# Designs tried in a protein design run: designed miniproteins, single chains, continued (3). Part 14

Each design is a single chain, and the fold is of that chain. pLDDT is the mean over its residues in the fold that is shown.

## One batch from the design tools (miniprotein)

Design m8492
Fold by ESMFold2-Fast:
Structure m8492 (fold): chain A 57 residues (1-57)
Amino acid sequence: SDLEKGEFLEKLAEEFEKKGDYERAAKLYEKAAEYYEKAGNKEKAKKLREKAEELKK
């Protein structure tokens, strides 16, 4: 499901962030946000997009 895909990608993004791979983490947070939005969780999608933008700075 879209929710399960979002959760998986969020977890994967967290792992890359912990490793210091901010570029990869940001892309994965953006993908997770797309799936959370499709799942109807607009608030979570917004938070993940904000997280991705912070990692690009």
Scores: mean pLDDT 86

Design m8493
Fold by ESMFold2-Fast:
Order: C-alpha cells, then sequence, then structure tokens
Structure m8493 (fold): chain A 62 residues (1-62)
C-alpha cells in the first residue's frame, strides 16, 4: 500500500507538470492511470489516499 500511495502521488505530480505545460492530453492519460490505480487498490487500507490523489488531479483539469 505504501508503494501504491507513492505511485499515486507520482502520477498526481505528473498531472500537475502536464497541466503546467499545457499538455492536456498527457494530463488526461495520467488521470486515467490514477483511476486504474484506484480501481486496483479499492479494497486496501490506502484506498482513500489514492482516491484523494485522483480527486485532486481531476480538479486540476476543471
Amino acid sequence: SARAVAAARALLEQVRAAVAAGNLEAAQAYVDALGALVALHRNEPAAAEIQAALDEAKALLE
């Protein structure tokens, strides 16, 4: 779960970088990857932290 949280935070940072660069296609791909990570880990103790990273990433695209 610690590795999954680290991966989610890394993906969120990639979304931030892509948005800052104006690369919305890359940002959406990283959001999709975060969504897959949420689905994979939904029954684990880290699920809420991974979901929080996805929610923050989605807010960056609004």
Scores: mean pLDDT 84

Design m8494
Fold by ESMFold2-Fast:
Structure m8494 (fold): chain A 64 residues (1-64)
Amino acid sequence: NILKLFKKYDTDGDGTLSEEEFIKLMKDEFGVSEEKARELFEKYKNEDGTIDFEQFKKAVEEAK
């Protein structure tokens, strides 16, 4: 369940992931390199520099 995974790494419970939380999740759970995870974050992040669940789903689908 991808939502459960997102909530596990959303340590503040605010419904968004920081760049560090996103990179850690992508590396630990999907085996994505730090470089690729950073590229995905830059592509899908919101204007405030975080990634919400909808953008996170798109990033994960591209990473597969």
Scores: mean pLDDT 82

Design m8495
Fold by ESMFold2-Fast:
Structure m8495 (fold): chain A 55 residues (1-55)
Amino acid sequence: MEVLEEAKKSLEEAKTLPPDERRQKVAETISLLMEKQPEDEKAMIELVKELLELV
């Protein structure tokens, strides 16, 4: 849950950033999720989809 909460905060932060910085934040957040592989795979997939929609 903590990793997913961190990713959700990063998603909200990314929405407030300029396009170039937003793309970097999205890439970093996806890398974090893929590296730590949270137990809730479904929630992870949904977050990745939302992150990809921002770029």
Scores: mean pLDDT 80

Design m8497
Fold by ESMFold2-Fast:
Structure m8497 (fold): chain A 70 residues (1-70)
Amino acid sequence: AAPPPVTTEAPLPEGFGGPETSAEEVAERVVEAVRRYAELLLKEGRITEEQAQEMIDQAERSAQDIIDRA
């Protein structure tokens, strides 16, 4: 028999999978999350400023792709 489907019982953050969540809102949240994470890693000395900027640039390109597809 096929394995049973996994039921997602964990609460999702508001606006993620909501009935009126826009691609623009998702894109902005992704960029903000990556930017904060990159700054945290930079402060911890785990990455360089160039690597932090690269992560942000990649997130911005992904965000633009999400918006363009919408």
Scores: mean pLDDT 71

Design m8498
Fold by ESMFold2-Fast:
Parts: sequence; structure tokens; C-alpha cells
Structure m8498 (fold): chain A 70 residues (1-70)
Amino acid sequence: MRERLELESEATLYLMGAYIAIKNGDVEAARKYLEKMKEVIEKLSTLDPELAEQFQKVKEELEKKVEELE
């Protein structure tokens, strides 16, 4: 399950990037990380739909935080 682990790692990295960008008020960086995270979640949903759903929920929470910054 190398591919699943790689996608999980990528999703986690983009999640952390988005979170840090949001804390710094960097809306552009946050949106870029969230878009990359979306692509990885879509691929992950084919391999592990439960894990993909967990990342999707976190992504939606972070997207809401980005909207609050605007």
C-alpha cells in the first residue's frame, strides 16, 4: 500500500501548509494548499474512502476559516 501511504503523507503536508497559511492570514497560500489537498483526497478516495472522508472534513473546516479571513 505504498500509493495510499504516499497520498496520506501528501494530504497531511498540504493540510499543515494550509493551517499555517491561515494562521498567518495568507489567503492565497491557504487556497493553493487546499486545492492541492483536494486533488490528493480525490485520489485517496479510490484507495481508502474512509480516510479520504476524514481529510475532506478537515479541508472543509479550513476552507471555512479562509472565508472568515476575507
Scores: mean pLDDT 82

Design m8499
Fold by ESMFold2-Fast:
Structure m8499 (fold): chain A 55 residues (1-55)
Amino acid sequence: SRDRASRLLIQASNYLSNGDEETARRLAEEAGRLLGRRVEVSIEDGVVRVRVSPR
């Protein structure tokens, strides 16, 4: 699933570059779920940020 998560993050970045923040957010959230840990995804200054919850 890591490969799919990476591809989704690349797609999210492409949608952000085209101004589609809504689609970018959805793709980034799906990538977060695929990483298997509790992950918070945010979009700041045109950059997709992924935060992994500490355990």
Scores: mean pLDDT 70

Design m8500
Fold by ESMFold2-Fast:
Structure m8500 (fold): chain A 67 residues (1-67)
Amino acid sequence: ELQREIDEGIALIYYAIGNMAREKGDLEGAKRDYEKALTLLRQSGAPADLIADVEAKLAEVKAEIEK
């Protein structure tokens, strides 16, 4: 399915951008990018392990924001 492949690809880009934002201390940007990545991964039916990895990173960032 073309849309699934596109969504998964875009999700991985958001995940990478989120990781870069987090390393720079942009926790709010990282949270936004991880949330976008997670939404697209769930919509695309991505592997559970990949979804879990993004969820873990999002949880870490939320904890750092003191949320």
Scores: mean pLDDT 81

Design m8501
Fold by ESMFold2-Fast:
Structure m8501 (fold): chain A 81 residues (1-81)
Amino acid sequence: SLAEELKRLTERAGELALELARAIAAGDEERAAELEKELAEVEERLTEVARELLKAGDNEAVEEALKRLAAAAREAAAILA
């Protein structure tokens, strides 16, 4: 289902954001560039799936995804602090 796809994409985006933060903190510019590219591709598909779920009225699935992304962003920020 689209909701299951959104969940998987959200989990992957979170993993990539944490790996990206670690690469940036380590000064690994090559690894950071690779991770930024992969994250951008995941975010593009995630945005498409989220839009379709919102059109279908599945606000709950999108709200859950936003909460998970916010948590991952907070962890990434902590790595960089």
Scores: mean pLDDT 88

Design m8502
Fold by ESMFold2-Fast:
Structure m8502 (fold): chain A 63 residues (1-63)
Amino acid sequence: GPLEEELRRLLEELEELKEKYPDDEVIARAIKGGREVLERGDPVELRVAVHELRELIEEVKQL
C-alpha cells in the first residue's frame, strides 16, 4: 500500500546516507527498525515509522 511504498523509499534514502555516515548508529538502527516494520505490515507501525524516518532524514540533511 502507499505507506509500505513510502517506507521503502525512505529506507533507500537512509541506505544512501549510511554510505556517507557508515559509523552512525542512529541511521543503522533506523534502517533495521524500518525493515522490521515493513515485514510486519502493521498500519499503525507503518505510519509511525514513515513519520520518524522522514524526520531523521531531514535532520541528517541539515548536517
Scores: mean pLDDT 87

Design m8503
Fold by ESMFold2-Fast:
Structure m8503 (fold): chain A 64 residues (1-64)
Amino acid sequence: MPLEPVPAEVAFELVRKAEEAARKGDKRKAASLAAAARILASLVEDEEARREVLERVREIEKEL
């Protein structure tokens, strides 16, 4: 099955929600959303956007 490119906006939205969950102390939700964002980052065509998503996921994981 061919993999369709994912818009960077979708990955950024998941990262934003993960950051919000982490800030509110919902570590389980933050971890789940961060994992989803990391998976979607692999499908983002924009290398700069992909790198930014992965860096933000790494920062969230440090807080868990």
Scores: mean pLDDT 78

Design m8504
Fold by ESMFold2-Fast:
Structure m8504 (fold): chain A 80 residues (1-80)
Amino acid sequence: SMEELRKKADELEKKAIELAQKGYELFVQGKNDEAVKYFTEAAKLFKEAADIYKQLGDEDRAKEWEKRANELEEFAKKAS
């Protein structure tokens, strides 16, 4: 259902935010290899959430999370 898709997108968004926060904590501790893994997984989940938001017609939220995913992917490439 559309409601179940929305719940899935919201859960993916929440998990992606938590992973990005953990990645940042690891990065400031100098644990760059671990931080990159968290940023990469967060970006993946943000993209999955964005795709579901597009299916739901929430284009603004989808664009926001695509932007966030791209920023994390670029950071991970530079940190690798």
Scores: mean pLDDT 88

Design m8505
Fold by ESMFold2-Fast:
Structure m8505 (fold): chain A 80 residues (1-80)
Amino acid sequence: SALREQAIAAASEAARRAREAGDEETAKLASQAMKYVRAGNYEKALELLEKALERAREKGDEETVRLLEQAIKYVRELLE
């Protein structure tokens, strides 16, 4: 699914940027979310992405926030 690949790409980029910023926990959450998207467990992926988003917002990492919001949007569409 193109939508599934877009969700994985957005979460992957978010994990990479969080890691580059030294936020290993946000990177870990986004990476775990990608594994759940690949497994078709969109509900668990959404939980992890929302947790990652809250952490990125607290740190003021606007780029990671934007990417996580994109990933969440795609995962929500996969649940519909």
Scores: mean pLDDT 88

Design m8506
Fold by ESMFold2-Fast:
Structure m8506 (fold): chain A 86 residues (1-86)
Amino acid sequence: SKSLELFKQAQEALAAGDEKKALELLTEAYYLELKKLVEEGKLDLETLKKAKKELEEYLKTETDKNLKLHGEAALKAIEKVIKELE
């Protein structure tokens, strides 16, 4: 799948020290996964808004650099999908 390819490219970018590129690639990967779930009727606007709030709270306490980067990318992806549904 395209999202798995993007996750692999993000890991390669992180290994090369390119955190900005990794964030961009992870954001696109999460965006594609979320968009697919919305198109399949498995995810709606209310659930996305709840997930956004829960992820924002989680990121306040996360100290692991990789988990924080993934969380930031997922948050950006969620925000993008919410804007498209509004």
Scores: mean pLDDT 88

Design m8507
Fold by ESMFold2-Fast:
Structure m8507 (fold): chain A 101 residues (1-101)
Amino acid sequence: AAPPERLEAEAALTDAGEPALVFRLGSGQPAGRATPDGQAILDALAAAFTEAQPAFEAGRYAEAWRIVAEVFAARLRELGRDEDAEAVRAAAEAVAEALRA
């Protein structure tokens, strides 16, 4: 089996200068190879964005990223990835702080 993938979640700015969460899989390599665990993480992320889509469309970015973080973290905990869930939550708090500034 492939080695376990690590999830890195960081607060960043988009090309438009808007605060956002950036997710990376693996140990410093581009996420060009989906493992079974990596696919489950990607599916969890897709579900989180689906839940947050109405908030993004409404321009409520702080609410949208909070929804992404809460749904994604819950899915990651279901997958037994508690450390990744906590990292996502912490990164979402940083985005919320940037949006308030």
Scores: mean pLDDT 66

Design m8508
Fold by ESMFold2-Fast:
Structure m8508 (fold): chain A 94 residues (1-94)
Amino acid sequence: MEEKIKKLREEAEKNRKLFEEYLKKSKELEKKAKEALEKAREAEEKGDKETAKKLFEEARELILESASYGALALGYASKYVSYLNEAKKLEEEL
């Protein structure tokens, strides 16, 4: 029983670390997307339509990549909670 609980806690901790890692990547990409959108707006205000279009496309790609990492983070968060709940249930049976 104790060995099984220990393994479930170790798996939970691994998934928590992966959640934090992918969440950090998602946030970094979101920041880059915001910077690209700001530059796109400045280019548009100056009448540089070609530069604005490129920066909007860059921001779109960064937003999609950020969303992808966010989805991965959510998956790891779900696994973390699942392993913790299983460990707690086994502890209640002791």
Scores: mean pLDDT 88

Design m8509
Fold by ESMFold2-Fast:
Structure m8509 (fold): chain A 70 residues (1-70)
Amino acid sequence: SAEIEALRARIAANPEDAEAYTELGRALLAEGRYVEAAEAADKALELDPRNKEALELLARAVLLHLLELI
């Protein structure tokens, strides 16, 4: 998607942009790409451990991924 491509370009230009990783995770979650969404959220938390949005996103992505397995 154009949104994911733009967010990846933003991250390539600024790899410490925690907000870009959170937005990438949200876009990936919307596309049902739960593993990639969890990876993006985890990276956002590495950069900003107190980011509640990224934590909620990680929890949601992991839960939705697990629900697909059962």
Scores: mean pLDDT 86

Design m8510
Fold by ESMFold2-Fast:
Formats: structure tokens, C-alpha cells, sequence
Structure m8510 (fold): chain A 61 residues (1-61)
């Protein structure tokens, strides 16, 4: 559940950055967390600090 929401948010955030030609490694961790949180919300999940952190880790992987 929590891992699922974070993975979905991370996938969408990474896809958005890739589509815009932005390297995720050039984005700050704080900004990755904000992008992941927005992506989770757009996917119908409620972002929490923990899931945003996990999603940012997955995007930066």
C-alpha cells in the first residue's frame, strides 16, 4: 500500500522529468519529494512525508 503509492508516484515523476529532458540527478532531493508528492496526488494517492521520501529515493535510483 505505502510502497505501492510511493512507487506509482516515483514512476510518474521520473517519466515526467524524462519527457521534459531533465536528469533526475540534477534535481534536488527536496524538489524530487515535491514532484513525487504531486504525482501521487494526481494518481489518486494521498502523499505522506514517508511516501514522498520513499518515492524520491526510487526516482533517484
Amino acid sequence: ADTEAAAEGARRAAEELKARGIDPREVSREELERLAGRAMEEAGHEPTPETKRLAADLVAL
Scores: mean pLDDT 78

Design m8511
Fold by ESMFold2-Fast:
Structure m8511 (fold): chain A 73 residues (1-73)
Amino acid sequence: MEEFKKKIEEGKKVADELAAQHPELRPAAAYARYILESKEKDFEKAKQDALMADPELGRVGIELAEKILKELE
């Protein structure tokens, strides 16, 4: 349980740093943070909510969140 919390916190930090390096990805990074913060149990719903809010930015945010999680694995 604690390991998962650390991964989420690091993932949020990585999303923040990516947004700083790539300003054009700032909205997508915000969606990625929202998905990461929703935890594993609400992951699918968070992804769906992001995609529903903005199909283009939501999709990029989903890909970013998944990539961040794989990098931290």
Scores: mean pLDDT 72

Design m8513
Fold by ESMFold2-Fast:
Formats: sequence, C-alpha cells, structure tokens
Structure m8513 (fold): chain A 71 residues (1-71)
Amino acid sequence: LQELYERLREAIAAGDEEAALELALELARALPETRSLPEEVRRLAAEAFVAYAFGDRERAERLAREALELA
C-alpha cells in the first residue's frame, strides 16, 4: 500500500498522467474505504483524483459528482 502511494506521488511529480491513473485505480481496489465500491465508482474516483492532481479542476469536480451519484 505504501509503495503504491509512493509510486503515485512520483508519477504525478513526473507528469505521467497515464501511470498516475493506473496507480490510483490500484489504490482504489486495495483501500478499505473504496474496495467495496462498484468498479465504475472506483474508476470515476481515480479519474477525478488524477484530474485534480494535474490541475483540471472542472473535470475533477464533474467526475467526482458522477462517482457520488453512482455510489
């Protein structure tokens, strides 16, 4: 789990959005808080987080709202 967090942080710092998304999805599958959520909700949450981290706040808010509607 800690290794996934470190890799995600490094991917974001490197500007590697694709790697950041893959790692965010792995974290969503592993974390107790999100592990029990439907896969579509986990995917939307991961996409929202990555969009926010890369500065696309409008996209992040839209995806987060969609995830909450499905949760």
Scores: mean pLDDT 78

Design m8514
Fold by ESMFold2-Fast:
Structure m8514 (fold): chain A 56 residues (1-56)
Amino acid sequence: MTVEDIAERTGRELERRDGPPAGEGARNMVLRHPTPEEAEETARHLLEGGPLPRAR
């Protein structure tokens, strides 16, 4: 599983719940992680409604 795959899955789920801006934000946040393991942890946090990393 690649970081891109995790970002796409997470983005799609959040887009379905909170609309396109939430989906794009989630994809960008997951894609910032250098490893699939870190990306998975961030994706899980976003899906549980945890605090988002600092937005730029």
Scores: mean pLDDT 72

Design m8515
Fold by ESMFold2-Fast:
Structure m8515 (fold): chain A 68 residues (1-68)
Amino acid sequence: MEELIREAERRIAELRARNERNPQPEVAERIEEAEALLEEGKRSEDEEKARELVERALEILRRVEEGR
């Protein structure tokens, strides 16, 4: 789980840096949504639910990457 969280955090940082160069509000909104899911996952006491939330965050990040 910790590895998945670190991967999501890394991708969020990379996408934010990329979006700073050419700001797109829709991209920023997607990144914020992924970050919110990741934070909820980090706070979850249920490992299975935490994993689902982190995986959803990663899915959103992947869709943003594909939209490029």
Scores: mean pLDDT 81

Design m8516
Fold by ESMFold2-Fast:
Structure m8516 (fold): chain A 94 residues (1-94)
Amino acid sequence: FEEFKEKVKENIEKILEEFKDELSPEMKKALEEVLKIIEESESEEEFLEKVLELAENAEDWKTSLILKTIAAGTKEGKSIEEILKKVREILNIK
C-alpha cells in the first residue's frame, strides 16, 4: 500500500505542476483533497471509494471526469504518462 500511496502522490503532484495554468481553482482544490484522502486512507479500496465519492459530489463535470480518470487509471496500473494524456484531453474539451 505504501508504494501505491507514493505513486498517487507523484501522479497528483505531476498533474498540479503540468497543468497549473489550465486547472481551475475548483480542480486544484479537488486534487489537494485527493492528496489528503491518500494520506488518511488505510487501503487502496478506501482511497478509491473516497475519490469516487469526491468525483460524484463535484460541481464541475471536468473536475468529476479528472477525478474518475485518476481513480480508474491508478486502479488499472496505468503510467503517469497515460493519466496525464487523459487529463490533457479532458481539459481541452470545449
Scores: mean pLDDT 78

Design m8517
Fold by ESMFold2-Fast:
Structure m8517 (fold): chain A 63 residues (1-63)
Amino acid sequence: SELRDRAEGLIDDAEEYLKRGDYKKAVELAKQALELAAQLSGPIGQQLRERAEKILEEAEKGL
């Protein structure tokens, strides 16, 4: 699914920014990933939302 691939890409980018300490960019990308993942039903959508939520939580702690 193109939607799934886009959400996964945003999550991967958000994780990279989080590792670099760019918390503002990590939050921005994680929020975009959550928006896309919300359009996916079932276990895959849930897994992607959980990953994005974890990144968002970690990045917000760094702000």
Scores: mean pLDDT 86

Design m8518
Fold by ESMFold2-Fast:
Structure m8518 (fold): chain A 96 residues (1-96)
Amino acid sequence: MSPEELAEKAKELGKEALELALEALKKSTSKELLLRAIGIAIRGIGIIFEAELLLENLAAGKISEEEAKERAERLLREAERALKEAKELLKEAEAE
């Protein structure tokens, strides 16, 4: 995959993680679950922002394709982790 495709996918997964974390926040009754939901939401926002900056820098020629690919791959892994945690948290919030 291209660095642009990787960054776009990371942004998409980051948005999904944010949406699920916000849904978990609405359903959470415990302080611990609320705090975890806020943490995942902040991480999701960070991933979206970093992916957008990476795409802008790549389009402007400010970053090499090789460096962009490494950053996009790391960002995608972070997004996949945040999404997994968001899904698990939502299940816990719905069980309370």
Scores: mean pLDDT 87

Design m8519
Fold by ESMFold2-Fast:
Structure m8519 (fold): chain A 102 residues (1-102)
Amino acid sequence: SDIVERLRREGMTLRELGAEYLGSAAANADLAGDSTLRDLARVVGSPYESLFEEYYRKAKEEAASLSKEQNLQNAKRDLGRGLKLLSDAGRLLAKARDLERS
């Protein structure tokens, strides 16, 4: 079904983007010294380890020159974005599975 394939593709794209934001959130939280926020982002991102670790490393390098306050703001923003993207992805992928069963 064209609609099922489109929903899967969109859901997977949102999942990948979510993992990227979670990696950035963990890196910024780590730089800010917020281990609780870092660990939360890492736990949520753990099913997407390769993308999470890639963007964690990239964000660590890019954000290293920022203040701890800017890093904390970035961490909170990117955590919220990542969580929403994973939620949206899960909804689209669930809809694709339901349509394929019917």
Scores: mean pLDDT 87

Design m8520
Fold by ESMFold2-Fast:
Structure m8520 (fold): chain A 56 residues (1-56)
Amino acid sequence: SMEEIKKKIDEAIAKLRDGFQGKVSREEGLEAQNQIKKLQEELAKMSKEDANPMVP
């Protein structure tokens, strides 16, 4: 489960780079950036009960 989230983060990072290079739309690149943040939060939650108050 945690490994799958890490893999999704890597894929989102690749899409973000593709967005900067013009391979995908800028909107998709920015969406990938947002996904990275959410996936990082899920990893933290899975490893520990830590819940950042900035994340509802």
Scores: mean pLDDT 72

Design m8521
Fold by ESMFold2-Fast:
Structure m8521 (fold): chain A 77 residues (1-77)
Amino acid sequence: ADAAVAAARAALAAAGAALRAGDTESPRQHIDEAAAHLSTVSPVAGRILRAEGLAALDAGDAERLDAMAQSLRLAPS
């Protein structure tokens, strides 16, 4: 569980960094990777992450992707 959450967080951070660099292709791949990792813990959480991540990408909001990554670190067990 913790390894999957850490991997999802890393993928979201990578999506934010790629978006800041002007890459429009790799952020989607990173969001899909993050959602896949979270889906191993909760399919619902993975689905929500994908929807929220894609919304942030459509808005060009790299800060939102970074905030999502940080929120995964602070989630109660």
Scores: mean pLDDT 79

Design m8522
Fold by ESMFold2-Fast:
Structure m8522 (fold): chain A 78 residues (1-78)
Amino acid sequence: MELTPLEKEVLLTLYELGRATPAEIAERLGKSQSTVSRTLRRLEEKGLVERERVGRTTYYSLTEKGKEVAKKLLEEER
């Protein structure tokens, strides 16, 4: 599976936080919310993240596959 650097950073951020909004990820990575939302959509299409609506807020979290990929990325940074 081919991942862009930004897709990897988003996965690692979600792995650390457990769940986050696009705005929280954007703030942490110094990116626009639009760029992060587009990246999250690509990751969702790949089956690596899922959405959960809580009230009026949409949270993203890693799927089981996404957690596995994020763990491998962390091992590569060691």
Scores: mean pLDDT 83

Design m8523
Fold by ESMFold2-Fast:
Structure m8523 (fold): chain A 96 residues (1-96)
Amino acid sequence: LALLGGILATLGGLAALRAGYAAGNREAVAAGIAGAIAGIGGIFEAEKLGALAGALDALSGGIAALEGGILAGSPLAVALGAAGAVAGALGILAAS
């Protein structure tokens, strides 16, 4: 779940970044970057710090990607961010 959530959050963050850049929305660009970084962190921290840390990063990254997608008007970023956040939340429950 943490790995899947991290991948989805990273893709959602990149989609939000692209859409925000195209729309000229700096807030969406910042949220997209944050979502992508947290998603990548979730992927690597799940292996290094354990499943709970990876799941928390996936949840945070998914939420950031979702917010960036809403601001940028990107349905793809919203969908991927929401999926990443849900996978992260489920990963927290599974890790605890």
Scores: mean pLDDT 71

Design m8524
Fold by ESMFold2-Fast:
Structure m8524 (fold): chain A 80 residues (1-80)
Amino acid sequence: SPLQEAFDGLIEAIKNKDVEKAKELAERFVQLAEESGRFTPEQVDLIRQQLETAIKWLEKGEYEKALRLAESLKQTLVEP
């Protein structure tokens, strides 16, 4: 699915420490989540906040924290 593809790309960008690509893929995932109809506006906002947190950890060099959060979000949002 487009949601799974975007999230898999985000996890790979985090593993590669590619902050700019991770930001692009996180934004794409939020857009796809909104378009999917699977989430309420409030849930989309929480997803955005969690992805912003993962990106901030990635920017700070906290790679393990960023990756763990992204993996947890994937299980909840894409592979429940």
Scores: mean pLDDT 84

Design m8525
Fold by ESMFold2-Fast:
Structure m8525 (fold): chain A 70 residues (1-70)
Amino acid sequence: SEKLEKLEEALKKAFEAAQKGKLDEAIEYLEKAIEILEEIEDISEEEKKKLKEGIETLIKKLEEEKKKKE
């Protein structure tokens, strides 16, 4: 699925940005991943919710790290 490929790419870019300490870029890619995830039809609603909650947890963690460094 083209949307699944875009989701995987967004998550990969988010992890790479986070490893480089580019927290703003990592958050942007994670937010993009949530948008793509909501468009995917081939996954159950329960699995989408679980993945979305996981990504949202990562965003909150990165936002807190950003606040501590600012």
Scores: mean pLDDT 81

Design m8526
Fold by ESMFold2-Fast:
Structure m8526 (fold): chain A 74 residues (1-74)
Amino acid sequence: PVELVEKGLEADRAGDYESAAEYFEKAYLSLGLPELADAVRQAYLLDGAGDYEGSIATALSARELGVQFEEKLT
């Protein structure tokens, strides 16, 4: 999963948002977090379509899910 996150960050830095979305989706799926995987994919698709408000809202929802998951692990 860490390697997939690193590849996603590399693709994002290169402006390849489609590949970045795929790598992050795979990383979250491998961690058993399908809701985060879906949210990351949706955020990148909205950004690519020019829906920046929708992309930001989706990213914030993904962050909230991540916090909830971390709280359950603590």
Scores: mean pLDDT 68

Design m8527
Fold by ESMFold2-Fast:
Structure m8527 (fold): chain A 89 residues (1-89)
Amino acid sequence: MEERLRRVAELLARALEAAAAGDYRRAIELVAEALRLLGHEEAAEALRRIGELIIAGREEEISEEDIELVERALAEAEEELKAAVELYR
């Protein structure tokens, strides 16, 4: 558990750095890997599809189902990370 959460935190930190640098492709890949490590495999795949469509300028082809799947998984991941952080505070 601890090792997985540390890896997730590292991936998210790198994703934020990539996003700040304008490297949205790398940011999306890093967030998808973090979601995958947390067991949100379907959401990780949905996020990769969304990212590819955004980069290709095909945002109108993004499905509402993929958006909802990613939003739900990110909300759950945020709660898991908050719980882990509070345990060490």
Scores: mean pLDDT 78

Design m8528
Fold by ESMFold2-Fast:
Structure m8528 (fold): chain A 63 residues (1-63)
Amino acid sequence: GPALEAAKKEARERLTGLGKKVLELNPEAKVELTEVDENTLRLTITIGDETYVFELDVSKLLE
């Protein structure tokens, strides 16, 4: 519904901002934003041999 779509947009904007910040501090990093299911977005950041995964449950933005 509209609330879920609005929350998903906010989640994408927040994760995009985080990825942009990571690239500013680590320009060699690989950043990928993926939708893993209807309510969960995943940000994957690879720096050298290390991989960091951040997941955001969109439903938490409706609290």
Scores: mean pLDDT 79

